# Designed miniproteins, single chains, part 101

Each design is a single chain, and the fold is of that chain. pLDDT is the mean over its residues in the fold that is shown.

## One batch from the design tools (miniprotein)

Design m3501
Fold by ESMFold2-Fast:
Structure m3501 (fold): chain A 60 residues (1-60)
Amino acid sequence: EKVVVEREVHLLEKPTDEEAEAMGRAIARAAGMTKVLKIEYEVEETAEGYLVKITVTGER
């Protein structure tokens, strides 16, 4: 079954692409995904740091 999970993470420091992908994989694992099809992320600079919006598409 195909599922999509979205999460927001607040960080004090700008994440690297590798760090953002690692967060996406951790989200997929926590959501019970057996297969990850796509990890998308968007980084927004805020007055208090960075907001990372992560979207993981996978299968359960």
Scores: mean pLDDT 80

Design m3502
Fold by ESMFold2-Fast:
Structure m3502 (fold): chain A 73 residues (1-73)
Amino acid sequence: MTVDEMRDETKKLVKDEADRFIKQGKSADSFKTTVKGTVDSTVNALIAAGRYDEARELREFYEKLLKEVEEKL
């Protein structure tokens, strides 16, 4: 699996899980527990590959969706 594939799959996972958790009325803590490990692993892989901008963008994407899950209640 390439770093590009890992990034794209992680973004899809985060988006799909955010939508699912909002729809099911689940907590932001549960969302964080479900996706944070995968996000952190992919961010670290991007950093190791020298893709600092993409690592930052992935972190910001995760933080934005985490806030959206939190805002639902």
Scores: mean pLDDT 83

Design m3503
Fold by ESMFold2-Fast:
Structure m3503 (fold): chain A 65 residues (1-65)
Amino acid sequence: EDEKKIEELIEEYKKKGMDLSAERLRNLKKKGVSYEEIEEYRKKVDEMIEETERFVAERAAAKAA
């Protein structure tokens, strides 16, 4: 079932610490986007989200030190 596949993907992203990617997938699910469309967007969007999360993490580490 597409809904379960989307939920599994969201959980996988949360386990990896990719909270922004997980939240984006949740929003796509709420809009009724299909799993196939999410897979296409995931491959493209993950790179952009990962760069953003890396930037945020670097700033957080600098403040915590």
Scores: mean pLDDT 71

Design m3504
Fold by ESMFold2-Fast:
Structure m3504 (fold): chain A 93 residues (1-93)
Amino acid sequence: AVISEEEKQEFIENLKKDPEFQSDLKALKEAVEAGDDEAAKVAAEKLVASILPRASQAEIEKLAKEIIEKAKVEDEEGILDLLFEAFVKQQQK
């Protein structure tokens, strides 16, 4: 399926309305700001697993690492883009 800009915006708006996602994103940002690499890893992996429940542990770890790097540079849009790309790839399989 061809993914539209409208589908991406709907995905982002749904995440903004999800209290669990917002709580997990806040935990990730707080861990990164504190320099707690282990807490950041746990928060990022939980965030990814909630969005991608069918992902393998290796896929979760890889995406979580990329999300942590985006969080370190305060690139929230980049985090949302990574999650949307991974979600789309999972739906197309």
Scores: mean pLDDT 81

Design m3505
Fold by ESMFold2-Fast:
Structure m3505 (fold): chain A 65 residues (1-65)
Amino acid sequence: ATRRVATRIRIMGLAIEAGMPGVRVVSDTELEVEVDPASPEQLAAAEEMRRIAAEAGMRLTVRAL
């Protein structure tokens, strides 16, 4: 089942841990994350976030700085 609030909190936490500059709520089912393309750690974290979002039925947009 889609756990929208819990999923948003998890993605935000992962973004903070990876040192990403921003996470934005676009809608109830869509989030946007900003990454530094020179950071392999942030790119790896973004891939993990995509997986979590997909499993929860949410969209995740990843933007390079």
Scores: mean pLDDT 76

Design m3506
Fold by ESMFold2-Fast:
Structure m3506 (fold): chain A 99 residues (1-99)
Amino acid sequence: TKESSEIRKEMLRLAAEALAEAIELIDDPEKAIEVVERAREEVRRITEEKLSEEDKDSGEALVKRLEEIAKFVREKKDDKEAAREELEQGRGLYESGLE
């Protein structure tokens, strides 16, 4: 539906903006992780409160992907280039979803 489409775009914008901020904070990986985890919690809230049952899978998939990105950045805290590439890949995917 149109409402579900707008809510999905809201979640994608939130995720893309958070990943852009995390990229700028890559020299402080704990802060970068905090930004991604904050976005994950907001996407989870939107999914639970605003999405219909049929559309919850898309929100839950985004929550899981943001969790995986945060985990990857935490595991690669000594490899800033790998962490940056993961964040940029996620950002590009979410920005593409807004077109």
Scores: mean pLDDT 80

Design m3507
Fold by ESMFold2-Fast:
Structure m3507 (fold): chain A 106 residues (1-106)
Amino acid sequence: PLSVEEVEARLFAAFDPDGSGVISAEELVAFMRSLGLNPTLEQAETMIRIMNSDGSSTEMSRAQLLAFMRQLASSADDRERFVALLARFAGVSRAAAARLVDWLTG
């Protein structure tokens, strides 16, 4: 029922509920914790800096978040677990989350 674009929109809304258009280091930490990871805020800020070509900011764009998620999905030891956790974080069905993961990795 949900298109890939609608799943993406719901995922970004979960990261950015106020519609600022960027993902903060704190929001990235919360997401990674939902995936069973436990990064520090400093580690999340370092990841964002690496993703930003200008070396600036503790904020990640939607495009950079998609690139990061593509890396996570491609390197996931357990695809089914990743899909389930992503579905929970985004507030979508497991089938909808699986479609986004397949789109990211295909």
Scores: mean pLDDT 76

Design m3508
Fold by ESMFold2-Fast:
Structure m3508 (fold): chain A 83 residues (1-83)
Amino acid sequence: MQQIIQQLEELREKALAQGDYETADVAQQAIEAIQNKDLNGLIGSALRAIGLILDHEESDPETARLAQELLQLIQQAIKELEL
């Protein structure tokens, strides 16, 4: 789990550097949900990440790509919390 948090923090930094404040906000929410063992919060973050992918897939492929990486990390965190 600590490794997933670190990867989410790195993704958040990348999003902020690109001016992608919404992806950065979703990454921060995912980090907080992991720290609080909040599975519903993580699922909510996953749904927000899916929304970002759909909204940006044609207009901003780089933002969609970051959101896809975010979703993969959230999915890994969900699997670890189901234990």
Scores: mean pLDDT 83

Design m3509
Fold by ESMFold2-Fast:
Structure m3509 (fold): chain A 80 residues (1-80)
Amino acid sequence: SLVEEIEAWVKSILPQAEEAYASGDRELELQVRIELGEKQLALIDEYIANTPDPAVQADLQAVKAAIEARIAELREELAK
């Protein structure tokens, strides 16, 4: 499924975020997490554009909204 593909992609790049965290650089950690979220949003937007099923579109839009909210929280934390 599309959700499983997106989840697998996120899990594949999670080690990069963990490496940034292990370096002890808080700003870099937040920046990497924001970049990963932005890439996931771009992928979801492509899937929404190419998906004819309204139910799948609705599910993807809900996932997109959740990721956008998370990115907003990370950006606020970075600004502090």
Scores: mean pLDDT 78

Design m3510
Fold by ESMFold2-Fast:
Structure m3510 (fold): chain A 112 residues (1-112)
Amino acid sequence: SRAELEARIAELEARIAADPSDAVAWFLLGLTYYELGQAQEAIAAFERALALLPKSSPLYRIALVYLAELLLVLGQHERAEALFSQLPEDILASDISDEEIAAAIAAERARR
């Protein structure tokens, strides 16, 4: 529900205020804004997550796919194409399972 997503944003913002380098919190904030249809806020959160994640992280790849698709939705085709060029093949956010996201988050938490 919207109320559950808004409560999640408040929790994630509190985590980020306590630790601005929490890449997982930035990623989850991006996903929550994506689910709410708040594309600009989702983009900002995913860009912050990408800045904090190593390129070898599965979570980096997932965040990059979401960011590229959001940029396409907003008509920012050149920026989206630059991000897609970092992917080995055409991948959609819909191709990424909840289980893959959970595994990527677990791997990132183990790295910290």
Scores: mean pLDDT 85

Design m3511
Fold by ESMFold2-Fast:
Structure m3511 (fold): chain A 63 residues (1-63)
Amino acid sequence: SAAEKEERRKKGLEIAEGVTKLLAELLGGTGELVVKDETTIEGIARSGDRVVRRTFDLSPLLA
């Protein structure tokens, strides 16, 4: 159902945020999520002059 898809999408966003925060901690900096579209999220971890970007595809969570 639409409600079940939304719940799975929310869990995907929480996982993406958790991974981005972990990357930020490993870098000794801060993390940010950018929503590109409904299925594509970019995590950005920054520390000083260092920037790490990771793309998360939520498509597998939306059956």
Scores: mean pLDDT 82

Design m3512
Fold by ESMFold2-Fast:
Structure m3512 (fold): chain A 62 residues (1-62)
Amino acid sequence: SMVVEYYGEGTGWSAEQFRALAESLLGKEISQEEIDTLVRNAPAGAQLFLSGNKLVDYTLPA
């Protein structure tokens, strides 16, 4: 399984780049609204990642 980071320090990815990669890994289209909602709900310093069939989850940097 591949974990893909999006929101957080050192990711280097834009929302558009994360969306494209997540669509490739999940095999389905992802709306910009879904990405925007997840980013809006993330706590400060959180990283968003994709795990299996789940679009993203939140984790704080260690």
Scores: mean pLDDT 52

Design m3513
Fold by ESMFold2-Fast:
Structure m3513 (fold): chain A 76 residues (1-76)
Amino acid sequence: MSLEERLRARSDEVRVVETPFGPLKLYFRDGRLVGALQPANPELADELGTLALLLESEGLSRDEVVARVQERAAAL
């Protein structure tokens, strides 16, 4: 089973963030991040996924988290 298939199985919502390396997919379950996927740049997926988790820990909503990750990606 691929990483994407496993993340889809663990999530109830997927949000897409545009990056210079192609789309980044953020996988959520019950409003919490469960994973991030960017096949062309896995290190970027790890960095932006970590940012998303930190923002969640600060009390940001899913929409606010996605918006902040998109801002960071646009700055690349």
Scores: mean pLDDT 84

Design m3514
Fold by ESMFold2-Fast:
Structure m3514 (fold): chain A 81 residues (1-81)
Amino acid sequence: GTPEAAREHARRAAELAGASEKAADWMYQGFVDAARRGGDVETAEGGAAYGLAKGSIEQNVDVDLEAARPALREAARAAAG
């Protein structure tokens, strides 16, 4: 996928998790870092989840990571491909 598509998927996943738009930026950075290491979908999903958690801590908001998992996996597939 394109960087723009990956960023849009990250934004949507963050929104569905109840996180801020800032958390979407951290998720996108997690995807980029995972892809740089030649990671698979699982690695990209882990990077995105870490980014989401980091952004949520920074913004002092709670996120339902389990509820976000389907969207995170879809975003990870878009970023990894």
Scores: mean pLDDT 65

Design m3515
Fold by ESMFold2-Fast:
Structure m3515 (fold): chain A 90 residues (1-90)
Amino acid sequence: MELRERIEEAKRRVLEYLENTPSLSEETKELLREGLEEAVKREEAVEREAEELLAAGVAEEDAYALAVARLAAELQLEKMKALREKKAAA
């Protein structure tokens, strides 16, 4: 499986997980969906995170799903932090 195909498959798995996770608010799910769209564009970053997870003993299919999810969460947390700082400054 090519890197791009693997990342797209990982994105589908994470989206399915988000949809089926009732403990997450709809607002949190929307933020993570936005993060996923940005994360999959960062193929090199996803590959690096997945390689770290593989080295830690995570199964290959799960490593890519976790890498995409982690990067999506990191991107959205940074965005939320920036928005909070802008609101505090206004």
Scores: mean pLDDT 78

Design m3516
Fold by ESMFold2-Fast:
Structure m3516 (fold): chain A 71 residues (1-71)
Amino acid sequence: MKVIKLTPEAKALLKKYTGRDVDEVTEEELTQLGLEVMQKFSDEVKAGNLKAIEDYRKFLELVRKAVEENK
């Protein structure tokens, strides 16, 4: 099973939006966390937090980079 290390920025965004404090995740766990993060960003945007859109874009980019580095 492949383990992916999260960047400090991705970890901070994950904790902010999902409450999860993890340094490393498997590819399957990353997929599930991605779905949770997407749902939380959607909820935050509905609540009027437009910064969630920017944070979501940044989170996706940081996660993609982490996956690439751990190939």
Scores: mean pLDDT 73

Design m3517
Fold by ESMFold2-Fast:
Structure m3517 (fold): chain A 88 residues (1-88)
Amino acid sequence: MKREKAFKAREILAANPEARAEVAAAREAAAAHLEALLAAGVPEREAEIEAARFLLEALTAVAEKYAGKENAEALREVLEEILERDVA
């Protein structure tokens, strides 16, 4: 059943190219949040954990916006894969 949700998630992403732009914006916002935490004197490891949580929340919001709650988890996983691929 996870495979069927992943297929639907990829179809939703293909139909909504704006979702990819919102993922890029979420990544930039998470990077800015990390820099703000580091500038505020938060230790690097704690700042990275907080920035990762911020990114996860942002990606979840994008996934819910385009896929609805039922497919949000599957779309979030696909968006995380895209974001990791764009770093490499």
Scores: mean pLDDT 74

Design m3518
Fold by ESMFold2-Fast:
Structure m3518 (fold): chain A 94 residues (1-94)
Amino acid sequence: SSLKEEAIKLLEEAAELARENGLEGLAEYLEQVKEQLSKETDLKKQLDLIEEVITLLGAEAKHSKDEEVRKRMEELKRRLEEIKKQLEEQIAKE
């Protein structure tokens, strides 16, 4: 799925951003979700994984003291929300 591949790339970007900013726990979690997502064939389970990442990025953006990190996390969240919407549309046509 092109949506799954796009989501995986965004998780890679988010994990790198987290690692660069000393958020090792978040980075490790994002890498685990990326691995799960790469193996997941069920669209509803893919959606659940993406929703969890959106929630975590939103929380990190809200609590970040670095404006640039906050903006980058908000942008990654926005792009994942666009993928979520397209995935929900695919599930609705199932």
Scores: mean pLDDT 86

Design m3519
Fold by ESMFold2-Fast:
Structure m3519 (fold): chain A 68 residues (1-68)
Amino acid sequence: MSVEEMEKRLKEIVERAKKAVEEGNLIDASVQELAAAVYLTSARNAGKKEQEEIARKALDEIQKLIDE
């Protein structure tokens, strides 16, 4: 997966998480959080630092949305 593909996918995941939180659908928001965490773990294990940072930023944003 390229940096551009990772940015696109994580942006879509964050947008879905935002909508889920706005709708009060915490289950769907948690599913998006898990998806971002999987991308983070995969990038970290592959040593892909740029992709890891993209996924980490997305996961952090989703966690902040859920944390209330």
Scores: mean pLDDT 82

Design m3520
Fold by ESMFold2-Fast:
Structure m3520 (fold): chain A 73 residues (1-73)
Amino acid sequence: SVEEEIERLRREIEEKLRERRRISRENARKLKEKWGLSDEVAEGLAEGVMTIYEWVEELYLKHREEELRSAAK
């Protein structure tokens, strides 16, 4: 069903974002060490990057959901 396909896409996106968050935190740790950043600045950078990734994935999911629902009519 369309709903099952949308739910599958959501799970795939959740796994992708989980991996990106791990990488983002690791990169922030390296920048903290390289430039002597505070924990607050490093965490802010990691979250900023994740905000962009989450926004892109939300747009993708919205587009795919609209396509699937349109095709089901």
Scores: mean pLDDT 83

Design m3521
Fold by ESMFold2-Fast:
Structure m3521 (fold): chain A 101 residues (1-101)
Amino acid sequence: SINEEALQALIDKAKEKYPEISEETIRKVLSAMSRGLSNREIAELLGISVSTASRLRKIVDETRVELVDELVEKAKNEPESLKTPSELAVLKALQELESKR
């Protein structure tokens, strides 16, 4: 339910900021968030504590917001770069994750 390019961009940014978190963990959290799962359900799915699930959701949301802000700033200076189908799809997918909170 998430665009693969958006998923990879978010993973790359999250790994730069939090190298201790595995790509697999970020993918699983993003998949669960895209399905509207609660912190408890994410904890059950990943076999982790609810507090750890809450922290991972925060990290993903924070990274998503930062990536959206970067793409928006790029659009202000270079609007053509956000008019590519892939970049628009990435931005849309990242914004849709926020609407499912």
Scores: mean pLDDT 74

Design m3522
Fold by ESMFold2-Fast:
Structure m3522 (fold): chain A 79 residues (1-79)
Amino acid sequence: LKEEAEELKKKAEDIKNELKTQDANFGRRVGQARAADPAAGEALLAQSTAEINSLTDKANKEVKELEDRAKKLEEEYQK
């Protein structure tokens, strides 16, 4: 029970970390694009913002499901 809850929490954390990595990568790419061509950088920022928002929404739903399941397991084994 505790081990299962920890596994679910780890999966949720992995999703959060993956999202942070993707956000950082997009930020870096936008910064590099802006330095080379400001107009291209602004276009990439708009596209990246839309993609990150979509990924964030999906990740938040998956994280909530995993965290809720982990919490329920913890509550059940704690009595």
Scores: mean pLDDT 79

Design m3523
Fold by ESMFold2-Fast:
Structure m3523 (fold): chain A 69 residues (1-69)
Amino acid sequence: SPPNPQLEALERELGRLGLAFPAALEALVASGYDGQSLLQMTEADVRAIPGLDEETAAILYEAIQAGRR
């Protein structure tokens, strides 16, 4: 696949939150999310992302809640 700086930046941000979601990163970028907008996602936004299972979505949302600054 071609390199995607947005995907790589988002992967790094998720890593800083203690998460690894390689399968979800492309779907997050395709939905227009980046490292900053990730922290503003609602539960409904997270659940609407294609490619996220319920467990991954729950973990992601909890980390977003804890990571808000």
Scores: mean pLDDT 71

Design m3524
Fold by ESMFold2-Fast:
Structure m3524 (fold): chain A 62 residues (1-62)
Amino acid sequence: SLKDKAREVVLEISGLTLEMMKLMLDKKITGNTEEINKKLEELQKKIDELVAQLQELLAQIK
């Protein structure tokens, strides 16, 4: 169902957000800003795609 798909997408976003937080902590500890920023950009793009999918699913749920 659309609701089940939306919940699945939310869980994926949550997992990727946790990965971003771990990378932000690593950035603070190591000071390796450039390499970590590239990884953060890739994760953000994936999150943005999932958020767009979630918004489309939510628009269909009434």
Scores: mean pLDDT 84

Design m3525
Fold by ESMFold2-Fast:
Structure m3525 (fold): chain A 77 residues (1-77)
Amino acid sequence: KVDELIRKLFEAAQAGNEEEARKYADELAKYTGVPKEVADRLFELAVRMAKAGEMTPEEAQEYRRLLDEIREAAKKK
């Protein structure tokens, strides 16, 4: 479920559909209960990666931390 929402978010971002990517980020926050800021930042990284075609080492580390936070929140439900 969480992995499906993350996949859909990144697929929408890669397709240039930022509105749909935003919708999946909001659904992730609602489903997992993470703060809106966590889901918003994941959306920003997905859009940035889609446009740039690459992720900086700092962005990759942040992405890993956000995924860990989202997955831990999902386990608590």
Scores: mean pLDDT 78

Design m3526
Fold by ESMFold2-Fast:
Structure m3526 (fold): chain A 85 residues (1-85)
Amino acid sequence: SSAAVRARFEAEVAALEARLAAEVAAFQAAHPDDTAGQQQFLRDLLRRAYDWIIDRLRRDYPLLGPAEQARADDAIAAIRKTLAA
């Protein structure tokens, strides 16, 4: 069902967000005064996350309802905004 696809996607995104937050925190703790290195690490990490999310969304997108598609579009926009910073 579209609800099951949505629930799985939301859970996978939440797990990815938690993992990325932990990786960023670990890098910042290891390199507290390396602002340039922290920014480069974040950009590289988010690009990998972006590719992962886009691949998953493209695969599952036709199985989603309009509300879930809108949430997917919002998630992509948020990732793009973060990568542009």
Scores: mean pLDDT 78

Design m3527
Fold by ESMFold2-Fast:
Structure m3527 (fold): chain A 79 residues (1-79)
Amino acid sequence: HMKEVEVELYFEASDTPEAVKSYVEGALDALKAQGYKAKKITLYIDDSIPKELRDQIAKAAKEVAEKYGAEFEVKVVKS
């Protein structure tokens, strides 16, 4: 029996889509190695981040979530 967890991620203007993808992949691989399965990934993106960059970050995170079979949600949060 694999323990299920929800993963919540917060990103700011210093993060790149490539760094986000690597971070999410590493976090999910570490969870899997410890016997956990990500049930859902919720991405919280600050509204101070430009929309174009927010869309790129969300796309990168969604690709990783889909690869790992996790549900994906994006929430834009007020600065």
Scores: mean pLDDT 76

Design m3528
Fold by ESMFold2-Fast:
Structure m3528 (fold): chain A 94 residues (1-94)
Amino acid sequence: AEEAERERLLERFRRRLEERFGPERAEELTRELERLFEDARNNYLGADGKIVTASARSAFAAALSELARRHPEVAPVAQELQREIGLEMKAAAA
C-alpha cells in the first residue's frame, strides 16, 4: 500500500536528519515533512493541469523540495534522498 511506502520514506528522512541535526530537530523537521507530504499528495498537478492524487514517491519528492526551500540547511539531506530514490526507481524499472 502507498501508506507503507510513505512510512519507509519518512523513516529514512528522520534517520538522515538525526545524523546531522540530532533527534529533537529531526523529529520537528519530519513532522513538517509529513504535513507537506499530505499537501503534495492531495494537490498534485498532472501534465494536463488537473489535480490528481500523487504517488507516495512523487509527493515525497515535492515535499522534500518545499522543506529544503523553507529550511536551506536540509537541502543536502533532501538531495541525497532524492538521488537514492531515483536510483532505486531506475533499478526497479530495469
Scores: mean pLDDT 73

Design m3529
Fold by ESMFold2-Fast:
Structure m3529 (fold): chain A 100 residues (1-100)
Amino acid sequence: SLEEKLKKAEELLEEGKKAFEEGDYEKAIKLATEALILYREILGQTEPDSELFEKAVEGAVEAMELIAKAYEKQGKYEEAKEVLEEKEEFLKKMEEVKKK
């Protein structure tokens, strides 16, 4: 179900945050990227005005922010900048989808 997919994405994101706190930036990027994939799949299968959609948008944003922070910790500033630019474009697209 989409609810089970959301729970799995949230678990992966929390695991990624823990890896970041432990200094395992590579693991944080991997887990946050896996969570982001699940959040994006939810967004493709749910109504733009649903609670599931809103939670998936929030989770996707948090995942992208975690990926960017982890890249910055690795000194990969260009990769971090690209992820943050993707986040801005994602938010703009999600606002357009919600307005129909």
Scores: mean pLDDT 88

Design m3530
Fold by ESMFold2-Fast:
Structure m3530 (fold): chain A 64 residues (1-64)
Amino acid sequence: MSLSEIAMRLSNLGQELRDRGESLETIEAQLRKLFDEVKPTLSPEQQAQLEGFIDDLLADLRAR
């Protein structure tokens, strides 16, 4: 799976959970769980990039 495919999966999961009325704590836990599942296939640089992406996603969800 490419970095962009993982980012899309994280974005789609976050949106789906928000649409279901899940708490930000639950959304963060689920995003982190998905990241942990793919983490062994990623370089340290890709891991850092996805951590930043998750933080940005959570900030966007909180702002709305």
Scores: mean pLDDT 81

Design m3531
Fold by ESMFold2-Fast:
Structure m3531 (fold): chain A 81 residues (1-81)
Amino acid sequence: SEAPDAPEDPEEERKLEEEFLKKLQEVLEEVFGKRVDDPVEALEKVFKENEEKFLEIAKKLPKVVTIDEAIEAIRKILEEL
């Protein structure tokens, strides 16, 4: 039996992170129309260059529950910049 008092499975957490990063890369490449080697760095650069607008749009978005909802929210932000 899986231990009921164990910390969240680090392998499952890693899989969710990998899925998020893969989907983020795909969205960034689609929005930018070019290859993105580091999706986190690319997103951070856009955030830093458009910080005020990024935060304003992000505050208007509903709470995201799934990775897909988070990716769609990021896409919306990027398309509005």
Scores: mean pLDDT 71

Design m3532
Fold by ESMFold2-Fast:
Structure m3532 (fold): chain A 96 residues (1-96)
Amino acid sequence: KDAEVKQLAAQAQALLDQSAEASRQGDYAKAAELERQANALLSKRYRLQGKDGIAKAIEDSTPTVVALIEQGKTSEAASYYTSTLLRAIGDELDAA
């Protein structure tokens, strides 16, 4: 499981790096698709760790993040996602 978690995290990070590059080039449709793929891997990674609350927060926030990126609102997408993920991580730690 630990090896799978590390592999999924590495794959997600590579997709996020590609998404950031696509966004810098103005290809927001590609950036949004790469972000969606990265978030799916991150969700799976957290579920493998038993962190279902974090995984669900990623899954539930992904449509909004993707829509904001598709609109070129990449800063707004990053702010929304970061605040949502930080709350989910805090909730998971408080539940432990």
Scores: mean pLDDT 83

Design m3533
Fold by ESMFold2-Fast:
Structure m3533 (fold): chain A 73 residues (1-73)
Amino acid sequence: MDELAEELAKRTGLSLEEARRLVEALAELGQPVTLERLLKLAPLVQSRPTAVELQAALGFSREQAVRLRELLA
């Protein structure tokens, strides 16, 4: 888990703490915790995305998008 967070932080410019929160949030949602999905998600999180933007870009359900925003807040 920490290794994915460290790699994500290096590639996206997220802080290590922000990267760890993303890894944990995807795991909580039962989503695949892969570097590819995390890299797609990271720019959207930094732009303060709406639930609708997360649904459109990553194929999350509305419930998953809302929950992700809650977990990262």
Scores: mean pLDDT 72

Design m3534
Fold by ESMFold2-Fast:
Structure m3534 (fold): chain A 86 residues (1-86)
Amino acid sequence: MDKEVLEAEVEAVFRGLLAGMLAFEGDVERAKALVDELLASELPEVAYRSALGGLEWGLRLAKRLGNEEGAAAAEEVRAYLEERAA
């Protein structure tokens, strides 16, 4: 694998997790902006899967901690991701 491709995949994974963290914190605007950046990347399929995984993780964490704001934010950003990826 080319080093640049590997670096792009690793970056997409970490940025996907960051989208989930931003949603968990209730920062819907920043999470949506990061989703837009990820889907515009050279690896949109990896970016989509990473963002979906990060948002699912953020949603589960929010529900576990009773963070209703973070849970609602994660669901909203997930719907946005699905709409933008279509």
Scores: mean pLDDT 77

Design m3535
Fold by ESMFold2-Fast:
Structure m3535 (fold): chain A 100 residues (1-100)
Amino acid sequence: SRQDLTQRLDGVIQQIQQNIQRGQQNVQIAQQRGDTQMAQQFQSNIDSQQGMLSFVQQQRDQVPTMSDSQVQRLGTVVDGISGGNATSSSGTDDFTSWLT
């Protein structure tokens, strides 16, 4: 439903914002270690997340004015992005592995 899609988009937005915050911390740690290459890689990932955030926020704002067919199509896109999973720990796990 339209309400379910709105709630899922809000969840995706929150997840992306959390990923960006973790990425910014990762950049700072890499810079403190003098690892410029790793800092650049983390920054590139943040830039990609920022682009996704902008896209999802724009779609979220348009949901109340969307047709039923547009809501269904956007639902499919959201499923492709999240795999039906609004939370992901993989970025944190990868960072922890890099630290150790």
Scores: mean pLDDT 73

